# Designed miniproteins, single chains, continued (3), part 47

Each design is a single chain, and the fold is of that chain. pLDDT is the mean over its residues in the fold that is shown.

## One batch from the design tools (miniprotein)

Design m9716
Fold by ESMFold2-Fast:
Structure m9716 (fold): chain A 62 residues (1-62)
Amino acid sequence: GELSALEALKLAREAVENTKDPKEAAEKATPYALEALKKMGVEVTEEEIRAGIEDAAKIDWE
């Protein structure tokens, strides 16, 4: 079914919080984050979102 923007954001965040590897976290969270951002009218590519999530996840290791 179609996810609301809030539900998609929650799933993206949950994927990041439950995944230890930043690259794998980005891969799992990207489809949900992309859906949420599209529903909010933000034009981003899948690659941009994946890179942003990966970078954010790396902060937990520094």
Scores: mean pLDDT 73

Design m9717
Fold by ESMFold2-Fast:
Structure m9717 (fold): chain A 92 residues (1-92)
Amino acid sequence: MKEAEELIKEGKKLAKEGKYLEAAEKYEKAGELYEELGKYEEAARAYIDAGELYELAGRYIESAVAYFRAFALSYLNNLPLPEPSEEIKSLL
C-alpha cells in the first residue's frame, strides 16, 4: 500500500505541474499495485484518474484502456462506478 500511495502522491504533483502523461503513468502503476493487493476500490479510482490524465495528455487509446480497467474492475467486484479524485476533478 505505501508504494501505491507514494505513486499517487507523485502523480498528483506531476498533474499540478501540467505533466499529464507522466502523472497518468504514475496513477496507472498505483492502480496495478492496488489491484495486486486486492484493493479493488482504490485500484478502480486510480485507473479512472489515469484515464482522465491520459485524456488531458491527448493519449486517447491509453485513456480508453484505463477507463475500461476501472469500470471492469468495479463491475466484477460489485463496487459503485468509480469517480475521479477531487485533485483530478479540479483539473477538469
Scores: mean pLDDT 85

Design m9718
Fold by ESMFold2-Fast:
Structure m9718 (fold): chain A 92 residues (1-92)
Amino acid sequence: SEAEEIFNIILDEASREFIEAYREAKANNWSTEELAERFKEIAIEAVKKMEEANVPEILIEQFLLMFQGMVSEVLGKEAGRRVAREVRKEYA
């Protein structure tokens, strides 16, 4: 569907931004908190674009679950849960 195509474009863009943020964090010795905040900003912008494009809520929830998993793998489960919760608050 058109909504799935738009979702995949936004997901691909956000994925590239997460990778770039991680590389920048490694190069500049960012704290866990600084990288968590950058991941949060990227996710908020992605969700905002999804809402503006009328992406179905179920796909936005799928993105947020994938996002929490990624942050949990990179920064630990507590950071993953916290950051995902903070992103949810911004669009609720």
Scores: mean pLDDT 89

Design m9719
Fold by ESMFold2-Fast:
Formats: sequence, C-alpha cells, structure tokens
Structure m9719 (fold): chain A 83 residues (1-83)
Amino acid sequence: MPSLREKFEEFAKEAESMSAEENIKKLEEFTKEVLEAYPEIDKEDVLERAEMAKKYLRQGRFDVALALVRQMALEVEAEVEAQ
C-alpha cells in the first residue's frame, strides 16, 4: 500500500496539469482515504486542513494548498508511527 507521502507526491505531480475542480475532487478523495485508514486520528484537524487547502485551490494558490496537504500527511504518519 503506498504511504501517505507517496500518495501526496502523486497528487502534487498531477495537480499542476489539472483544473482546480479536479484538484479539489482528488483532495476530497485523498481526505476520505486518510479518515477511513486512520479512524482514530484527529478528524477535525484533517478536515480543517482539507477545507483550507480547497479554499486555496479555488483561489489559484496551489503552493499553499500543497503545503497544507503535505503537513496533514506528515502529521497522520507521525501519529501512526507513534504506535
């Protein structure tokens, strides 16, 4: 199973060639996969970061959106590794 970092890297690679709406849809799918894979993590933090990232994608601030998604993925991996 690819790591959250690997999934983020694939998202980032494709995102530059995709529309904002396609990026938002992909981010929603990624967020759903994270919440389904790690039901005991801080869901409110994950959802808040996803909503902020979607806002920045709609504004064309791709750099900020990617930074938020990357931070979310790293924090989820850290929680899983702490087990």
Scores: mean pLDDT 74

Design m9720
Fold by ESMFold2-Fast:
Structure m9720 (fold): chain A 63 residues (1-63)
Amino acid sequence: DAGGRELSRLAAAGDREGLERLAEELEKKNRETKDPEYGELLSRALLALEGTIRPEDILTRLE
């Protein structure tokens, strides 16, 4: 469940579909585990999609 390694690999490969799927999984885990580290990984995944959303905007929406 440490998505950081997968995020790094997907970002390096430019795999947009993989990054979008990872972002969805991280959002779900962030809601269920109450661990803000999943929220940080989600923000990084969205940033890796090249400026789709700023990290601070994502963290605000997720609480």
Scores: mean pLDDT 65

Design m9721
Fold by ESMFold2-Fast:
Structure m9721 (fold): chain A 80 residues (1-80)
Amino acid sequence: GSSVLKKLEEIKKELEEIEKELKETNDIIKLIGLVLRAIGLLLEAELLTKGSKDEKLKEKLKEIKKLVEKIKKIFKEKLK
């Protein structure tokens, strides 16, 4: 039952590393690659939780969604 939660925790950790890398680089190609990777990780998290009624999984998905929105905002600010 906890295997999906462990995968979501791994996705969250990868997104936290992506956020750190985004803050440390101004290379547009790297910025694009990092944002696309973050979007892919969000899609994976949504597929892993699809149809689940587990509140803990839903809460972790919300955390992942918020982190991806933060990553998108950092990316947009760096394009200005």
Scores: mean pLDDT 86

Design m9722
Fold by ESMFold2-Fast:
Formats: C-alpha cells, sequence, structure tokens
Structure m9722 (fold): chain A 78 residues (1-78)
C-alpha cells in the first residue's frame, strides 16, 4: 500500500499545481478531476479497499491525469 499512497499523494500535488497555474476552465476542470481521482486512490490505499493492486492502478491513473492537466496548464497559462 505504501507505493499506492505515495503515487496518489504525488498525483494530488501535481493536480493542485496545475490548478494554481490554471488560466482556462478546461485546466480547472481537468486539474480538479485529477485531484479527486488522487484523493480517491489515497482513500483506497489507506483503508485497503479492493486490495493493493487496485489501489496502485487507481493511483497510477490519477498520476497520469494530473500530469496531463499540469502539461495543459503550462501550455495555456504559463
Amino acid sequence: MEKALELAREAIELALEALRLARTVEVVSRATAAALQGIGAEFMAEHNIEGEEKALEEAERALEAAREALELARETGG
């Protein structure tokens, strides 16, 4: 679970960074969605919901979404 927690927290941090850089509604929407996905993955990992493999999968998906939101934020907002 430790790795899933670490990735989920990283996803939340990147998503919040994207939100801080946001200059468009699209970036706000994507960053917010990524942050919520990260929070969900963190909750799954902390409470052992559906096991380590599923928590890790959700954390990895959240991290991917957060990275995409951050890239868009840098491209559109500086």
Scores: mean pLDDT 84

Design m9723
Fold by ESMFold2-Fast:
Structure m9723 (fold): chain A 55 residues (1-55)
Amino acid sequence: MTPEQVKLELLKLLFEIAEGASRFLAERTGGNPEDIKAAEELDKKIEELTKKIEE
């Protein structure tokens, strides 16, 4: 397995964690837009890194 494959698997896991964090923040903050955006930005960044590794 190449280092890129290992990193891809880890990034997929991090993406799932980020999605959970987004939901957690929305529930805890009562849906404050700022906190929701922060969690969405994290998800987006992980997704971008995953695509870069797939290249």
Scores: mean pLDDT 69

Design m9724
Fold by ESMFold2-Fast:
Structure m9724 (fold): chain A 81 residues (1-81)
Amino acid sequence: AEELLEKARELLKEGKYEEALELAYEALKKAFEEGDLELAEEALELIEEAVKKIPNPSLEQQIILGMSQLILAVLKLVLEG
């Protein structure tokens, strides 16, 4: 999960926002499976930044953002609730 997140950060710096979004989403899913709240929060921050930098985000990219926010909310509820 951390390796995917680091690669997503590199892609974001290179202006490869769509690829950064895809890898950050994969990192979020792995963090969720591992119960790693801190890594999941970092992944969501990259997802939000990547979508914000895409000039016209597709419906699919907007859905990924919404699903990512839901995934983190569920993880917080399970671990902190």
Scores: mean pLDDT 83

Design m9725
Fold by ESMFold2-Fast:
Order: C-alpha cells, then structure tokens, then sequence
Structure m9725 (fold): chain A 86 residues (1-86)
C-alpha cells in the first residue's frame, strides 16, 4: 500500500540520518573529542525529531511516526555500540 511505502521510505531516510550522527559520535568518542561528541548527540536528537515530523507530513499519526523514528534510532545505536565494543 502507499502507507507501507511511506513508512519504508521514512525508516530508510531516518536510519540514514541517524546512522550518520551516530557514526560521528563514534568517531568523536574514539578521538576523545567531547565537543564533537556533544554535537553528534545533538544531531542525532534533531534527526529523530525531523523523522517524526516528516512522518506526520507524509500522513502518518504521531504514534506511527515515533515508532518508525525509534526503530531507526535503535538500529543506529546498535551498530554504534558494536563498533565501540572491541
């Protein structure tokens, strides 16, 4: 359905933006750069909020948009955690 396509598109876009922010956070942690880490964490929060708002604009409920944004954030965080675990 068109709704399923919009949900998939939102998830892929949100995941891309969150993965970028988490990758920057991982790099900052590995470099010991507290300012860069804080900036990357702020970027991740903004990417989450943007994903929710884009979902609502695409015709999803806030609850549906938040579920997709949370799934994207959880996936990005899981990848980051695995990279940080040596």
Amino acid sequence: SMKDLREAELLLRGLGELMKAYDEAVAAIQAGDAAAKAAAEAAAEKAYEKTVEEGIKAGLSREEAEEIAEAARAAAQSIADKVLAK
Scores: mean pLDDT 86

Design m9726
Fold by ESMFold2-Fast:
Structure m9726 (fold): chain A 62 residues (1-62)
Amino acid sequence: KEALRAAAEAHRAAAEAAIAAGDLAAGTAHARQAALAYLKAGEEEEAEAVARELGERILAAA
């Protein structure tokens, strides 16, 4: 569980960096991996929050 949460946080950070750099494809891929890792860790609320927040940022940047 802890390893999955750490992986989710790493992917979230990578998604944030990719979105800031204008790489929406990489940002979307990392955001998806972060949400999946949170779901596997049983962190459904975090998974939904990541999908919503990063999805909104990706849509706004597109």
Scores: mean pLDDT 79

Design m9727
Fold by ESMFold2-Fast:
Structure m9727 (fold): chain A 64 residues (1-64)
Amino acid sequence: MKIVRVKPLSPVQLAVAKAQGVLVESGAIAEVLEEIDENHVLVRWLETGEESVIGKSLLEVVEE
């Protein structure tokens, strides 16, 4: 199971997140369900159980 976390968001990363339509909290943890394309993954947020597509640039791998 691949676990990822939202990186600490800088102003540049916040701009990227807004461009992708993603509003996430820094440090939020998710399980990767599917790789959608080279820049995006489908994740399940562990706290809420909700699924969303998010840019890989906003994420760091915690556990595989």
Scores: mean pLDDT 72

Design m9728
Fold by ESMFold2-Fast:
Structure m9728 (fold): chain A 70 residues (1-70)
Amino acid sequence: ISEALSRAREAARSVSPGLLRMVDSAYNAVLAGQLDLAAETLRAMADALEKTHPEAARILRESAEEIRRA
């Protein structure tokens, strides 16, 4: 989980500093035990970035799947 979140933060950072706040929201969801909410947040970010930043979208989607499986 922590590795998935770290990769998500780095992917968001490569796109814009504003996206880091959304990853921080996912981190807070993990701390609250809301793994599905955290994974959904990262997946939504990945979907939004798929056409403009496909590599960042791929990393965010992979991170969402790792969190969901935990």
Scores: mean pLDDT 78

Design m9729
Fold by ESMFold2-Fast:
Structure m9729 (fold): chain A 76 residues (1-76)
Amino acid sequence: MLEEKARELAEKAAEYTEKAKEAEKAGDLEKAKEYYLKAAEYLRELAEVLRKLGLESVAEAVEEAAEKLEKKAEEL
């Protein structure tokens, strides 16, 4: 089910974003970078699933969120 897959990908993106923030607070910049990139990867997969569901505008917003996390990782 595409809807279930979208939910799972969104949950994983949120999970890795939280892990990235905690690693950043702990001063583990390598772990923070890894987790931000993982979260961005899940958001890109989510955007593809959302497009298959016909939610193009939502998919574009999710891709922008992924780009923001990738930029955050580059700044670490």
Scores: mean pLDDT 86

Design m9730
Fold by ESMFold2-Fast:
Structure m9730 (fold): chain A 69 residues (1-69)
Amino acid sequence: SEEEKKKLEQKIVTLESAKGLLKAAIDFLEKLLPTLDPEQQKEAEKEIEELERQIKEIEEEIKKLEEKL
Protein backbone atom coordinates (compact mmCIF):
# COMPACT_ATOMS: atom_id res chain seq x y z
CA SER A 1 0.00 0.00 0.00
CA GLU A 2 0.99 3.66 -0.41
CA GLU A 3 0.99 4.12 3.40
CA GLU A 4 3.35 1.15 3.91
CA LYS A 5 5.64 2.52 1.17
CA LYS A 6 5.75 5.95 2.87
CA LYS A 7 6.63 4.36 6.24
CA LEU A 8 9.47 2.37 4.64
CA GLU A 9 10.74 5.50 2.84
CA GLN A 10 10.65 7.46 6.13
CA LYS A 11 12.66 4.71 7.91
CA ILE A 12 15.22 4.78 5.08
CA VAL A 13 15.50 8.60 5.36
CA THR A 14 16.05 8.31 9.14
CA LEU A 15 18.75 5.65 8.64
CA GLU A 16 20.44 7.70 5.87
CA SER A 17 20.50 10.69 8.27
CA ALA A 18 22.05 8.56 11.03
CA LYS A 19 24.63 7.26 8.52
CA GLY A 20 25.43 10.86 7.49
CA LEU A 21 26.07 11.88 11.10
CA LEU A 22 28.41 8.91 11.63
CA LYS A 23 30.31 9.79 8.41
CA ALA A 24 30.63 13.40 9.64
CA ALA A 25 32.05 12.10 12.95
CA ILE A 26 34.60 9.95 11.06
CA ASP A 27 35.62 12.94 8.88
CA PHE A 28 36.08 15.07 12.01
CA LEU A 29 38.23 12.40 13.72
CA GLU A 30 40.32 11.84 10.55
CA LYS A 31 41.03 15.60 10.36
CA LEU A 32 42.13 15.54 14.02
CA LEU A 33 44.47 12.52 13.64
CA PRO A 34 47.57 14.52 12.46
CA THR A 35 47.22 16.86 15.51
CA LEU A 36 47.03 14.06 18.12
CA ASP A 37 49.78 12.25 20.03
CA PRO A 38 50.37 8.52 19.22
CA GLU A 39 48.20 7.27 22.13
CA GLN A 40 45.30 9.59 21.19
CA GLN A 41 45.68 8.57 17.51
CA LYS A 42 45.30 4.89 18.48
CA GLU A 43 42.11 5.68 20.45
CA ALA A 44 40.72 7.81 17.58
CA GLU A 45 41.49 5.04 15.04
CA LYS A 46 39.58 2.52 17.18
CA GLU A 47 36.64 4.96 17.34
CA ILE A 48 36.72 5.39 13.52
CA GLU A 49 36.72 1.58 13.07
CA GLU A 50 33.68 1.26 15.37
CA LEU A 51 31.82 4.07 13.54
CA GLU A 52 32.61 2.41 10.16
CA ARG A 53 31.17 -0.86 11.55
CA GLN A 54 27.96 0.97 12.57
CA ILE A 55 27.68 2.54 9.09
CA LYS A 56 27.97 -0.92 7.50
CA GLU A 57 25.15 -2.22 9.73
CA ILE A 58 22.95 0.77 8.80
CA GLU A 59 23.68 0.21 5.07
CA GLU A 60 22.60 -3.44 5.42
CA GLU A 61 19.36 -2.32 7.14
CA ILE A 62 18.67 0.24 4.36
CA LYS A 63 19.22 -2.45 1.71
CA LYS A 64 16.70 -4.76 3.40
CA LEU A 65 14.11 -1.95 3.57
CA GLU A 66 14.72 -1.00 -0.09
CA GLU A 67 14.08 -4.64 -1.12
CA LYS A 68 10.56 -4.30 0.41
CA LEU A 69 9.78 -1.26 -1.80
Scores: mean pLDDT 88

Design m9731
Fold by ESMFold2-Fast:
Structure m9731 (fold): chain A 65 residues (1-65)
Amino acid sequence: MVTPEEAVEAVRALNPDGSGTVTIEQLVEAARRMGLDPEAVGAEARRLGDTLTIAQAVELLQRHA
């Protein structure tokens, strides 16, 4: 089970610039490291756009946990 705190930490580790956004590739990598289905997460993320906010990325990772 992925906690909100674990999802936030994973996303922050992939966004060192603090821009408040993550790419689809970064989100897929976070999902892979967390033991989630990276293809399912990537497919859902692509429906939201080319980049996601940190909040959107965290919500998506938790949904697939």
Scores: mean pLDDT 73

Design m9732
Fold by ESMFold2-Fast:
Structure m9732 (fold): chain A 63 residues (1-63)
Amino acid sequence: MSLEELLKEIRELGKKLREAVKNKDLETAKKIGEELVKLASQISPVAAKVAEKEVKEAIEKIG
């Protein structure tokens, strides 16, 4: 997967994560968040940590 394709997938998953958070769908938000972190890890360890933090903060807004 090219870097541009990877960034596009990350952006689309980020949109789906925000929708799951708005719908208070914790299970879907967690599943999307795991995929987002997995894709970010293919860019760099730093990108993975940033994605993990953003996912955690988004999920905490559901609670």
Scores: mean pLDDT 79

Design m9733
Fold by ESMFold2-Fast:
Structure m9733 (fold): chain A 133 residues (1-133)
Amino acid sequence: SMEEKLRKAKELFKRGEELFKAGKYEEAILDYSVAAWLFEEVGDKEGEARAYENLGLAYYRLGKYKAAALYFERALKIYEELGDKEGKARVLNNLGVVYRKLGDEESAKKYFEEAKKIYEELGKELKEDPRLL
């Protein structure tokens, strides 16, 4: 059932988070990938975006910056469609960090500027430290 798929997606997402915290990034990627697919099947766009965001984070931890950018861009598109300003700002900041690692400083600056504008609109202070959130 769709309800059972949603339950499994949430369980895999949570297990992925625990694996990520344990530094088991490759195992976390497997759980987040299945969770993203299940969230997509049930139409949970917020869950799908969060799973792509966490896939981006896990790939970044493995030094796979092109893969990280791809998943952050997928999450960005969904957060934009949903009007989720906080999710959009986090992913824009993370894209800035990734593009800096790829040596694309111009793209990095644009992403950081866009994230800063959204955080300012939300009344939140953006720390200039380019850490993944």
Scores: mean pLDDT 90

Design m9734
Fold by ESMFold2-Fast:
Formats: sequence, C-alpha cells, structure tokens
Structure m9734 (fold): chain A 61 residues (1-61)
Amino acid sequence: MDELAAVQAAMDAAYAEYMKVTSEEEARKLAAEVGNEKAAQLRAEAARRAEEERRLAELLA
C-alpha cells in the first residue's frame, strides 16, 4: 500500500518535471520508467527486511 503511493508520487513528480522540457507523450513514458524503477527498489527493500526479520527470529528462538 505505501509502496503504491510512493511509486505514484515518483511518477507524478517526474511527469511534472519532464513536462517542462518535453512533450506530454514523452513525459508520460519517462515518468513510467521512474515508476518502474521505484517499484523494483521498494520490492527489493521489502524482501530484504523480511529476510532480516526471519534471521533474527531464528537467532533469538
């Protein structure tokens, strides 16, 4: 849920910046690329946190 909001915010910010220097079509394409990169980063961070919590649970068991 927070991940979707962060991706949307990154896309909106990128779209606004690119609209200053390029066409609407190109700005949307560039914003989508920023959104994809942010989504991949957040998924990797979530997986890393889950693995760390699992390891801590095993060590403290």
Scores: mean pLDDT 78

Design m9735
Fold by ESMFold2-Fast:
Structure m9735 (fold): chain A 64 residues (1-64)
Amino acid sequence: SYVEKAQKAIDNKDYETAVKYAQKAIKEDPNNAQAWDLLSVALTELGKNEEAKKYMKKSMELRK
C-alpha cells in the first residue's frame, strides 16, 4: 500500500519520497488518518512546519 511505502521512506529518511506516497495514500482514501500523519511527519523533517501542522490537525480530526 502507499501508506506502507510512505512509512518505509520515512524509516530510510527519504522524506521527499514519503511525501509523495503519503499524498497518493490520501488521494485513495482521504479519511486515512495514518496517511495524513505520515505526510505531517515527512513535512516536519523537510522544515515545512506550517503545512505539517495543518495536516497533523487533519489526522487528529479523523481519529476522533
Scores: mean pLDDT 86

Design m9736
Fold by ESMFold2-Fast:
Structure m9736 (fold): chain A 59 residues (1-59)
Amino acid sequence: MAEAERLYEEGLALIREGRGEEGERLVTKAAILFQDAGEDERAREAGREAGRLAREMGL
């Protein structure tokens, strides 16, 4: 299975469970892997979510 997809889902789950910083890191890593795979739209989506969650969690 795609590593980027796993990291993205795990990251969002951690954020929703109150582990915002750890989850954001996984979502950001997923975005990098999506870019590496040539999936620009998914990378942008993951990056947007990481940014939004970072703001909501404290920055």
Scores: mean pLDDT 75

Design m9737
Fold by ESMFold2-Fast:
Structure m9737 (fold): chain A 81 residues (1-81)
Amino acid sequence: MKKELEERIVAAIEADVAALPEEAARFAEEYGRRRAAEVLREAARRAEGLAELLEKEGLREAAEAARRAAEVARELAEELE
C-alpha cells in the first residue's frame, strides 16, 4: 500500500508541475509578475517541506518529485523578476 500511495502522490505532483508554467503565466497576466513570483517562491518553499516529510516517511520517489516541483517553481519565479 505504501508503494500505491507513493505512485499516486508522484502522479499528482508531476501533473501539477506540467501545468505550472501555463498557470504561472495566467496568474502573472491577472495579478502581475511580481505577485506571481512571490506566490511561486512560497510554493517552492512548501514543496521543499513536503519533500522532507515524504523522505522521512521513506517515500523517496515522491520526495524527488516534490524537490523537482520546488525547482520548477523557483525557476519560474526567477524568470518573472
Scores: mean pLDDT 84

Design m9738
Fold by ESMFold2-Fast:
Structure m9738 (fold): chain A 75 residues (1-75)
Amino acid sequence: AKKLIEEGEKYEEKKEYEKAIELYEKAMKEAEKAGDKALLADALLGLGTVYEEQGKYEKAEEYYKKAEKLAEELR
């Protein structure tokens, strides 16, 4: 799952947003299945950043709020 986030970041740097989203969504699903809240928060932040870069601000905010809630639970 961590490798999927690293690959997503690489595609995001290349501005290949569809590939970055695919990798972050896959990381999110694997993190949810594993119960890894920290990894899930990382994947959600990645999705938020990519949607923000695409100008999809409402969708980006939705993912950022989900990541923030998980970060609070990890405290």
Scores: mean pLDDT 81

Design m9739
Fold by ESMFold2-Fast:
Structure m9739 (fold): chain A 75 residues (1-75)
Amino acid sequence: MEEEEKEGVLQTMQTYRQRGVAAAGQLSPSRAAQFQQQGDTLIQQAQQSTVEEASQLGQQISDAAARLQAEAQAA
């Protein structure tokens, strides 16, 4: 059960990382590379964390991706 919950969180985090990288790429290639590295680090931490901690890390990626999407739309 915990494994299934963790897989769901990790999959969601990967989706937000991909969306954030795409949005950052519209701003600059360097920002896309930075977000990809940050996203990979957070996902790696989530894999080593409890479901609760992974959920908090997922919220961080989600918020960061949303901010990048807003910046890309405003640019």
Scores: mean pLDDT 82

Design m9740
Fold by ESMFold2-Fast:
Structure m9740 (fold): chain A 110 residues (1-110)
Amino acid sequence: SLDENIEKLKKLLEQDPNNASVYYGLGLLYYKQKKYEEAIEYFEKALELDPDSPAAALIYVQLGKAYYKQKKYEEAIKYYQKALALNPDNQEAREGLEEAQRALAEKAAA
């Protein structure tokens, strides 16, 4: 289950509290549970521990997706733009940016 997997990863952090990959994994599991606030905290911690990671662009996409789910469209746009700055060919970031910009425009018109 998601809860069992979260418990397993949290036990790994008790032995190695600076493992960026474990924080990233926790972020993904909390996102699957629709616990977007917790997912964001874990993704941000993963970037803090390993800011030069080859996974940074992917983590920025996940942050964009999580902020979008919270309807925080300006934050979602910011993180998709950060992902595209690292990898301009990232299709998921391009699509996420377009969707978040559309949602922000619709929210402003309401």
Scores: mean pLDDT 89

Design m9741
Fold by ESMFold2-Fast:
Structure m9741 (fold): chain A 102 residues (1-102)
Amino acid sequence: SFFAKYDGNPEYIEQAAELLERAAEALRNDDPRWPSLLTAAGILASVGGVGSMVTEATSILKPIIDLRKAGKYDEADKLLKEKKDEIVERLERTAERLRELA
């Protein structure tokens, strides 16, 4: 359907927004739960029809995730520290947009 992306379940969109806010807080507080919170947010956002919004929001983390997958943990941690404020702001802005769609 041309309008399928607007027929998402509001409850899952709201839960995805809450998980993005929790991931942003976890990143701000150096809480190691942030990757699992982002994974959960992406799953719920996908069920809600807005998975692409979470994918776009988390694209800033791709270089960090790629470094971690390559075993370059020190480089990943350095890049995360340098980009933390920008990442947190992007996740919080996307959570706000998701709440507006719910």
Scores: mean pLDDT 81

Design m9742
Fold by ESMFold2-Fast:
Structure m9742 (fold): chain A 76 residues (1-76)
Amino acid sequence: MSPSETAALTTAAALRLIGAGATEIARKVVRAMNMVETLSPEQVELLEEAVRRAEAGDFEGAEEAAERLEELVREE
């Protein structure tokens, strides 16, 4: 994944999270993604899981996925 693809994916995910009412989760995701130039496959899966859970109304599950994403970013 290129840096531009990472930025586009992060922006799309943040907008979807905001649209689902998960604005604070969107802020966490954007903050974490600003610390990396590219996303790993595991980070992409966690990002997609956070969005999917928030859109389903599972904000606790979305928060857990976002926290796991932050953990992986900090390990790099």
Scores: mean pLDDT 78

Design m9743
Fold by ESMFold2-Fast:
Structure m9743 (fold): chain A 65 residues (1-65)
Amino acid sequence: LKKEALEALVKAIGEAARELEEEIRRQGKPLSVEEEVDLFFKLLREYMKKAEEEIEELKKKKEEE
């Protein structure tokens, strides 16, 4: 499960990075370094929440099997 958690975290980081690049394109204006860092951190938190929920679902499913 710790390996699954690490893989989920790596996936969340990758998703946050991709979303940040897409958001920069959508803004139609350059973001400051502070704005990029703030946005990335917010996106990372959201994807980490999703990853945590997926891990908890996997744990519950394996226990209930």
Scores: mean pLDDT 74

Design m9744
Fold by ESMFold2-Fast:
Structure m9744 (fold): chain A 94 residues (1-94)
Amino acid sequence: SSADQYQQEYQSVNSQVSTILDRMISQYQSGQMTRDQMISQFTQQMDQIGSTSSSDVRQSIDNRTSIINIVSSTRSDSDFISYMQQYRSNIQST
């Protein structure tokens, strides 16, 4: 069914996003990446994933990227990284 296909696609996207977030959070915490660099690279990688995704999955990616940009522009660095860590925690590897 289309629902099963979307579930598999979401699982694949979530796996890719989890890997990206793990690397970026680690680099940010070690001082190897600034917040602005993290946002820029995350947005670019999300755009790449979204470009090959179905419309529903792409919309989900675009919505999340928009939220992250708002959090980055309106919150402190500590609140921003806490948000990214919570997002990563919510993406459970199935």
Scores: mean pLDDT 81

Design m9745
Fold by ESMFold2-Fast:
Structure m9745 (fold): chain A 68 residues (1-68)
Amino acid sequence: ARPTAADVVAALAKHGFSVTEAQAQALLDILLRAPRLTPAVLEEAARAAGVSVEAARVVAALLLEHGL
């Protein structure tokens, strides 16, 4: 199943990042529509969500772990 914004908030909190559900949703919207999770896509997602690239990498790893 695809992670929800709430799942992303919980995963980021476990890694020491504090984000809102709106920021988590913005990350998911960009990362899930991308054909490949490249460094450029992670930078775009981080910028759009107002989070660090490190936070975007955590979410990308979570999506890859789920086969997404």
Scores: mean pLDDT 82

Design m9746
Fold by ESMFold2-Fast:
Structure m9746 (fold): chain A 60 residues (1-60)
Amino acid sequence: WKKDYEEGEKAFKEGKYLEAAKHYKKAVEILSKEKGPEHPEVREAGLKLAEAQRAAAAQQ
């Protein structure tokens, strides 16, 4: 999941919010399976996903 999270951060910094959202979504899915959906790291990745999705919507 760390690789997907890092790729999401890179895409977000480049203004590629749709790509960032895709990477963060993968990180959330992997983390949720490994640590459970209520784990703090899952919540943090989920917030990053929501942030990327909102930024993508604002560009449209």
Scores: mean pLDDT 80

Design m9747
Fold by ESMFold2-Fast:
Structure m9747 (fold): chain A 97 residues (1-97)
Amino acid sequence: AEEAARRDAEAAGRAAEAGAGSAAGGAGAAVAAIGAGVGAAIAAGADKEARDEALREGGEAAREAIRAAEASGEEAREGAERAREEAREAARAGAEG
């Protein structure tokens, strides 16, 4: 009973860590996209249209990366919460049984 609850809590912890890693990766990708856009804009120099396009593309890529990271983070959070609830119920059943 206690051993099963401990294993479930451990699995929940691992799932939460994996989800946090994915969310952090998405944030990093967003920052990288912004940086790339700025770099391209600097490289475009006096060409205003090329600069504006580079910044627009970088910003769009960053928004998509953040959206993807948010979706992954939310799913991981919900999964971890469910696993924690199941572990608590298993622990209570073990204590009562």
Scores: mean pLDDT 62

Design m9748
Fold by ESMFold2-Fast:
Structure m9748 (fold): chain A 87 residues (1-87)
Amino acid sequence: DAVRERRAELAAEMIRAARAGDLEKARELAREMAELAAERHGLSEEEKEAMLRMLEAIAEYIAAEAAGDKAAAAEAKARIEALEAAR
């Protein structure tokens, strides 16, 4: 499945960018992942935005953990937990 493979590639690149502290690139890749999911699964605009917010929060958490920024990591984790609870 080309879409599954592309989504896995985008996820790996997003994690790599986040670990390197390149949050701009990580957010761009998160947007590409949300767009790909929306096109293939017919997601509503609300569902696509929810997915994008989750992916952005995950990228921010990875970047903060890699940088040792405890405050930023705690904020990103709280955002992830809030988004999961709203699901």
Scores: mean pLDDT 82

Design m9749
Fold by ESMFold2-Fast:
Structure m9749 (fold): chain A 83 residues (1-83)
Amino acid sequence: LRERLEEALEAFEKTMRERLKNAEEETKEGIEELLERAREAVRLALEGRLEEARRLAEEIERILRESGALTPEAEAFLEAVKE
């Protein structure tokens, strides 16, 4: 589980950082906040706090879906946290 979550988080972070290259300042702040929440979700999942991790993952998914930034890497990351 830990290795799978860490790999998914790394892929998600890589994809988000690529989007930062040409992003406006406001968007950059939003992406950094999402990455911070993603790291927190991984921490909660690794501590066995699966319901809290799932709720945070659902919040991240909603934000990404609303902003059009829900990539396959983001979806894979969110599924890994929920399992």
Scores: mean pLDDT 72

Design m9750
Fold by ESMFold2-Fast:
Structure m9750 (fold): chain A 55 residues (1-55)
Amino acid sequence: SLETSIQKLKDEIVELAKELGMSDEEINELKSITDYDELVAKLGELSRKYVEKLK
């Protein structure tokens, strides 16, 4: 379902944000996102930042 997909996407985004050392305020803001396309864009953004940290 869309709701299940949104929740899984949020969980991935939150874990990436924690790995990146983002603040509790920033993480709570990410948790408030309900739009699927916005979550996909945010996952892409944080994934790129995570890969850059590995270099």
Scores: mean pLDDT 81

Design m9751
Fold by ESMFold2-Fast:
Structure m9751 (fold): chain A 55 residues (1-55)
Amino acid sequence: SMEEAIRENERTAEEIEAYIKENPDLDPLLQTLYTLILGGTRTLAEIMRKNLAAR
């Protein structure tokens, strides 16, 4: 369901954020990549949430 997809995306975002914080010595390019993925994951969850609310 969309509710499950939203929860999964939010969980994935939390895991990515935690990984970045846990690995401060991570290569700067990898940090940038993970930050972009985090942003995209959060944006997707927001879009899904708005779509669900409009129904």
Scores: mean pLDDT 82

Design m9752
Fold by ESMFold2-Fast:
Structure m9752 (fold): chain A 75 residues (1-75)
Amino acid sequence: SNEEKIKEYEERIKKNDADGRSYYYLGLAYYELKKYDEAIEYLEKAIKIFESMNLPEDAELLKEAKELLKKLKEE
């Protein structure tokens, strides 16, 4: 469930607050729950971490996070 995903990813970021992927999936889970303010907050954190790390393997998730964030802020 989205609630179980939220709990799991919140525990991951408590142990590593630089885990951009956990912030991204947490943002997606809140988006699916239509909690758009929380989704925006976590997606912004994910983007900041991904841009800071600048790893090629994160490029697709960074792009997806930016596109979703743009949609949420324009709608």
Scores: mean pLDDT 82

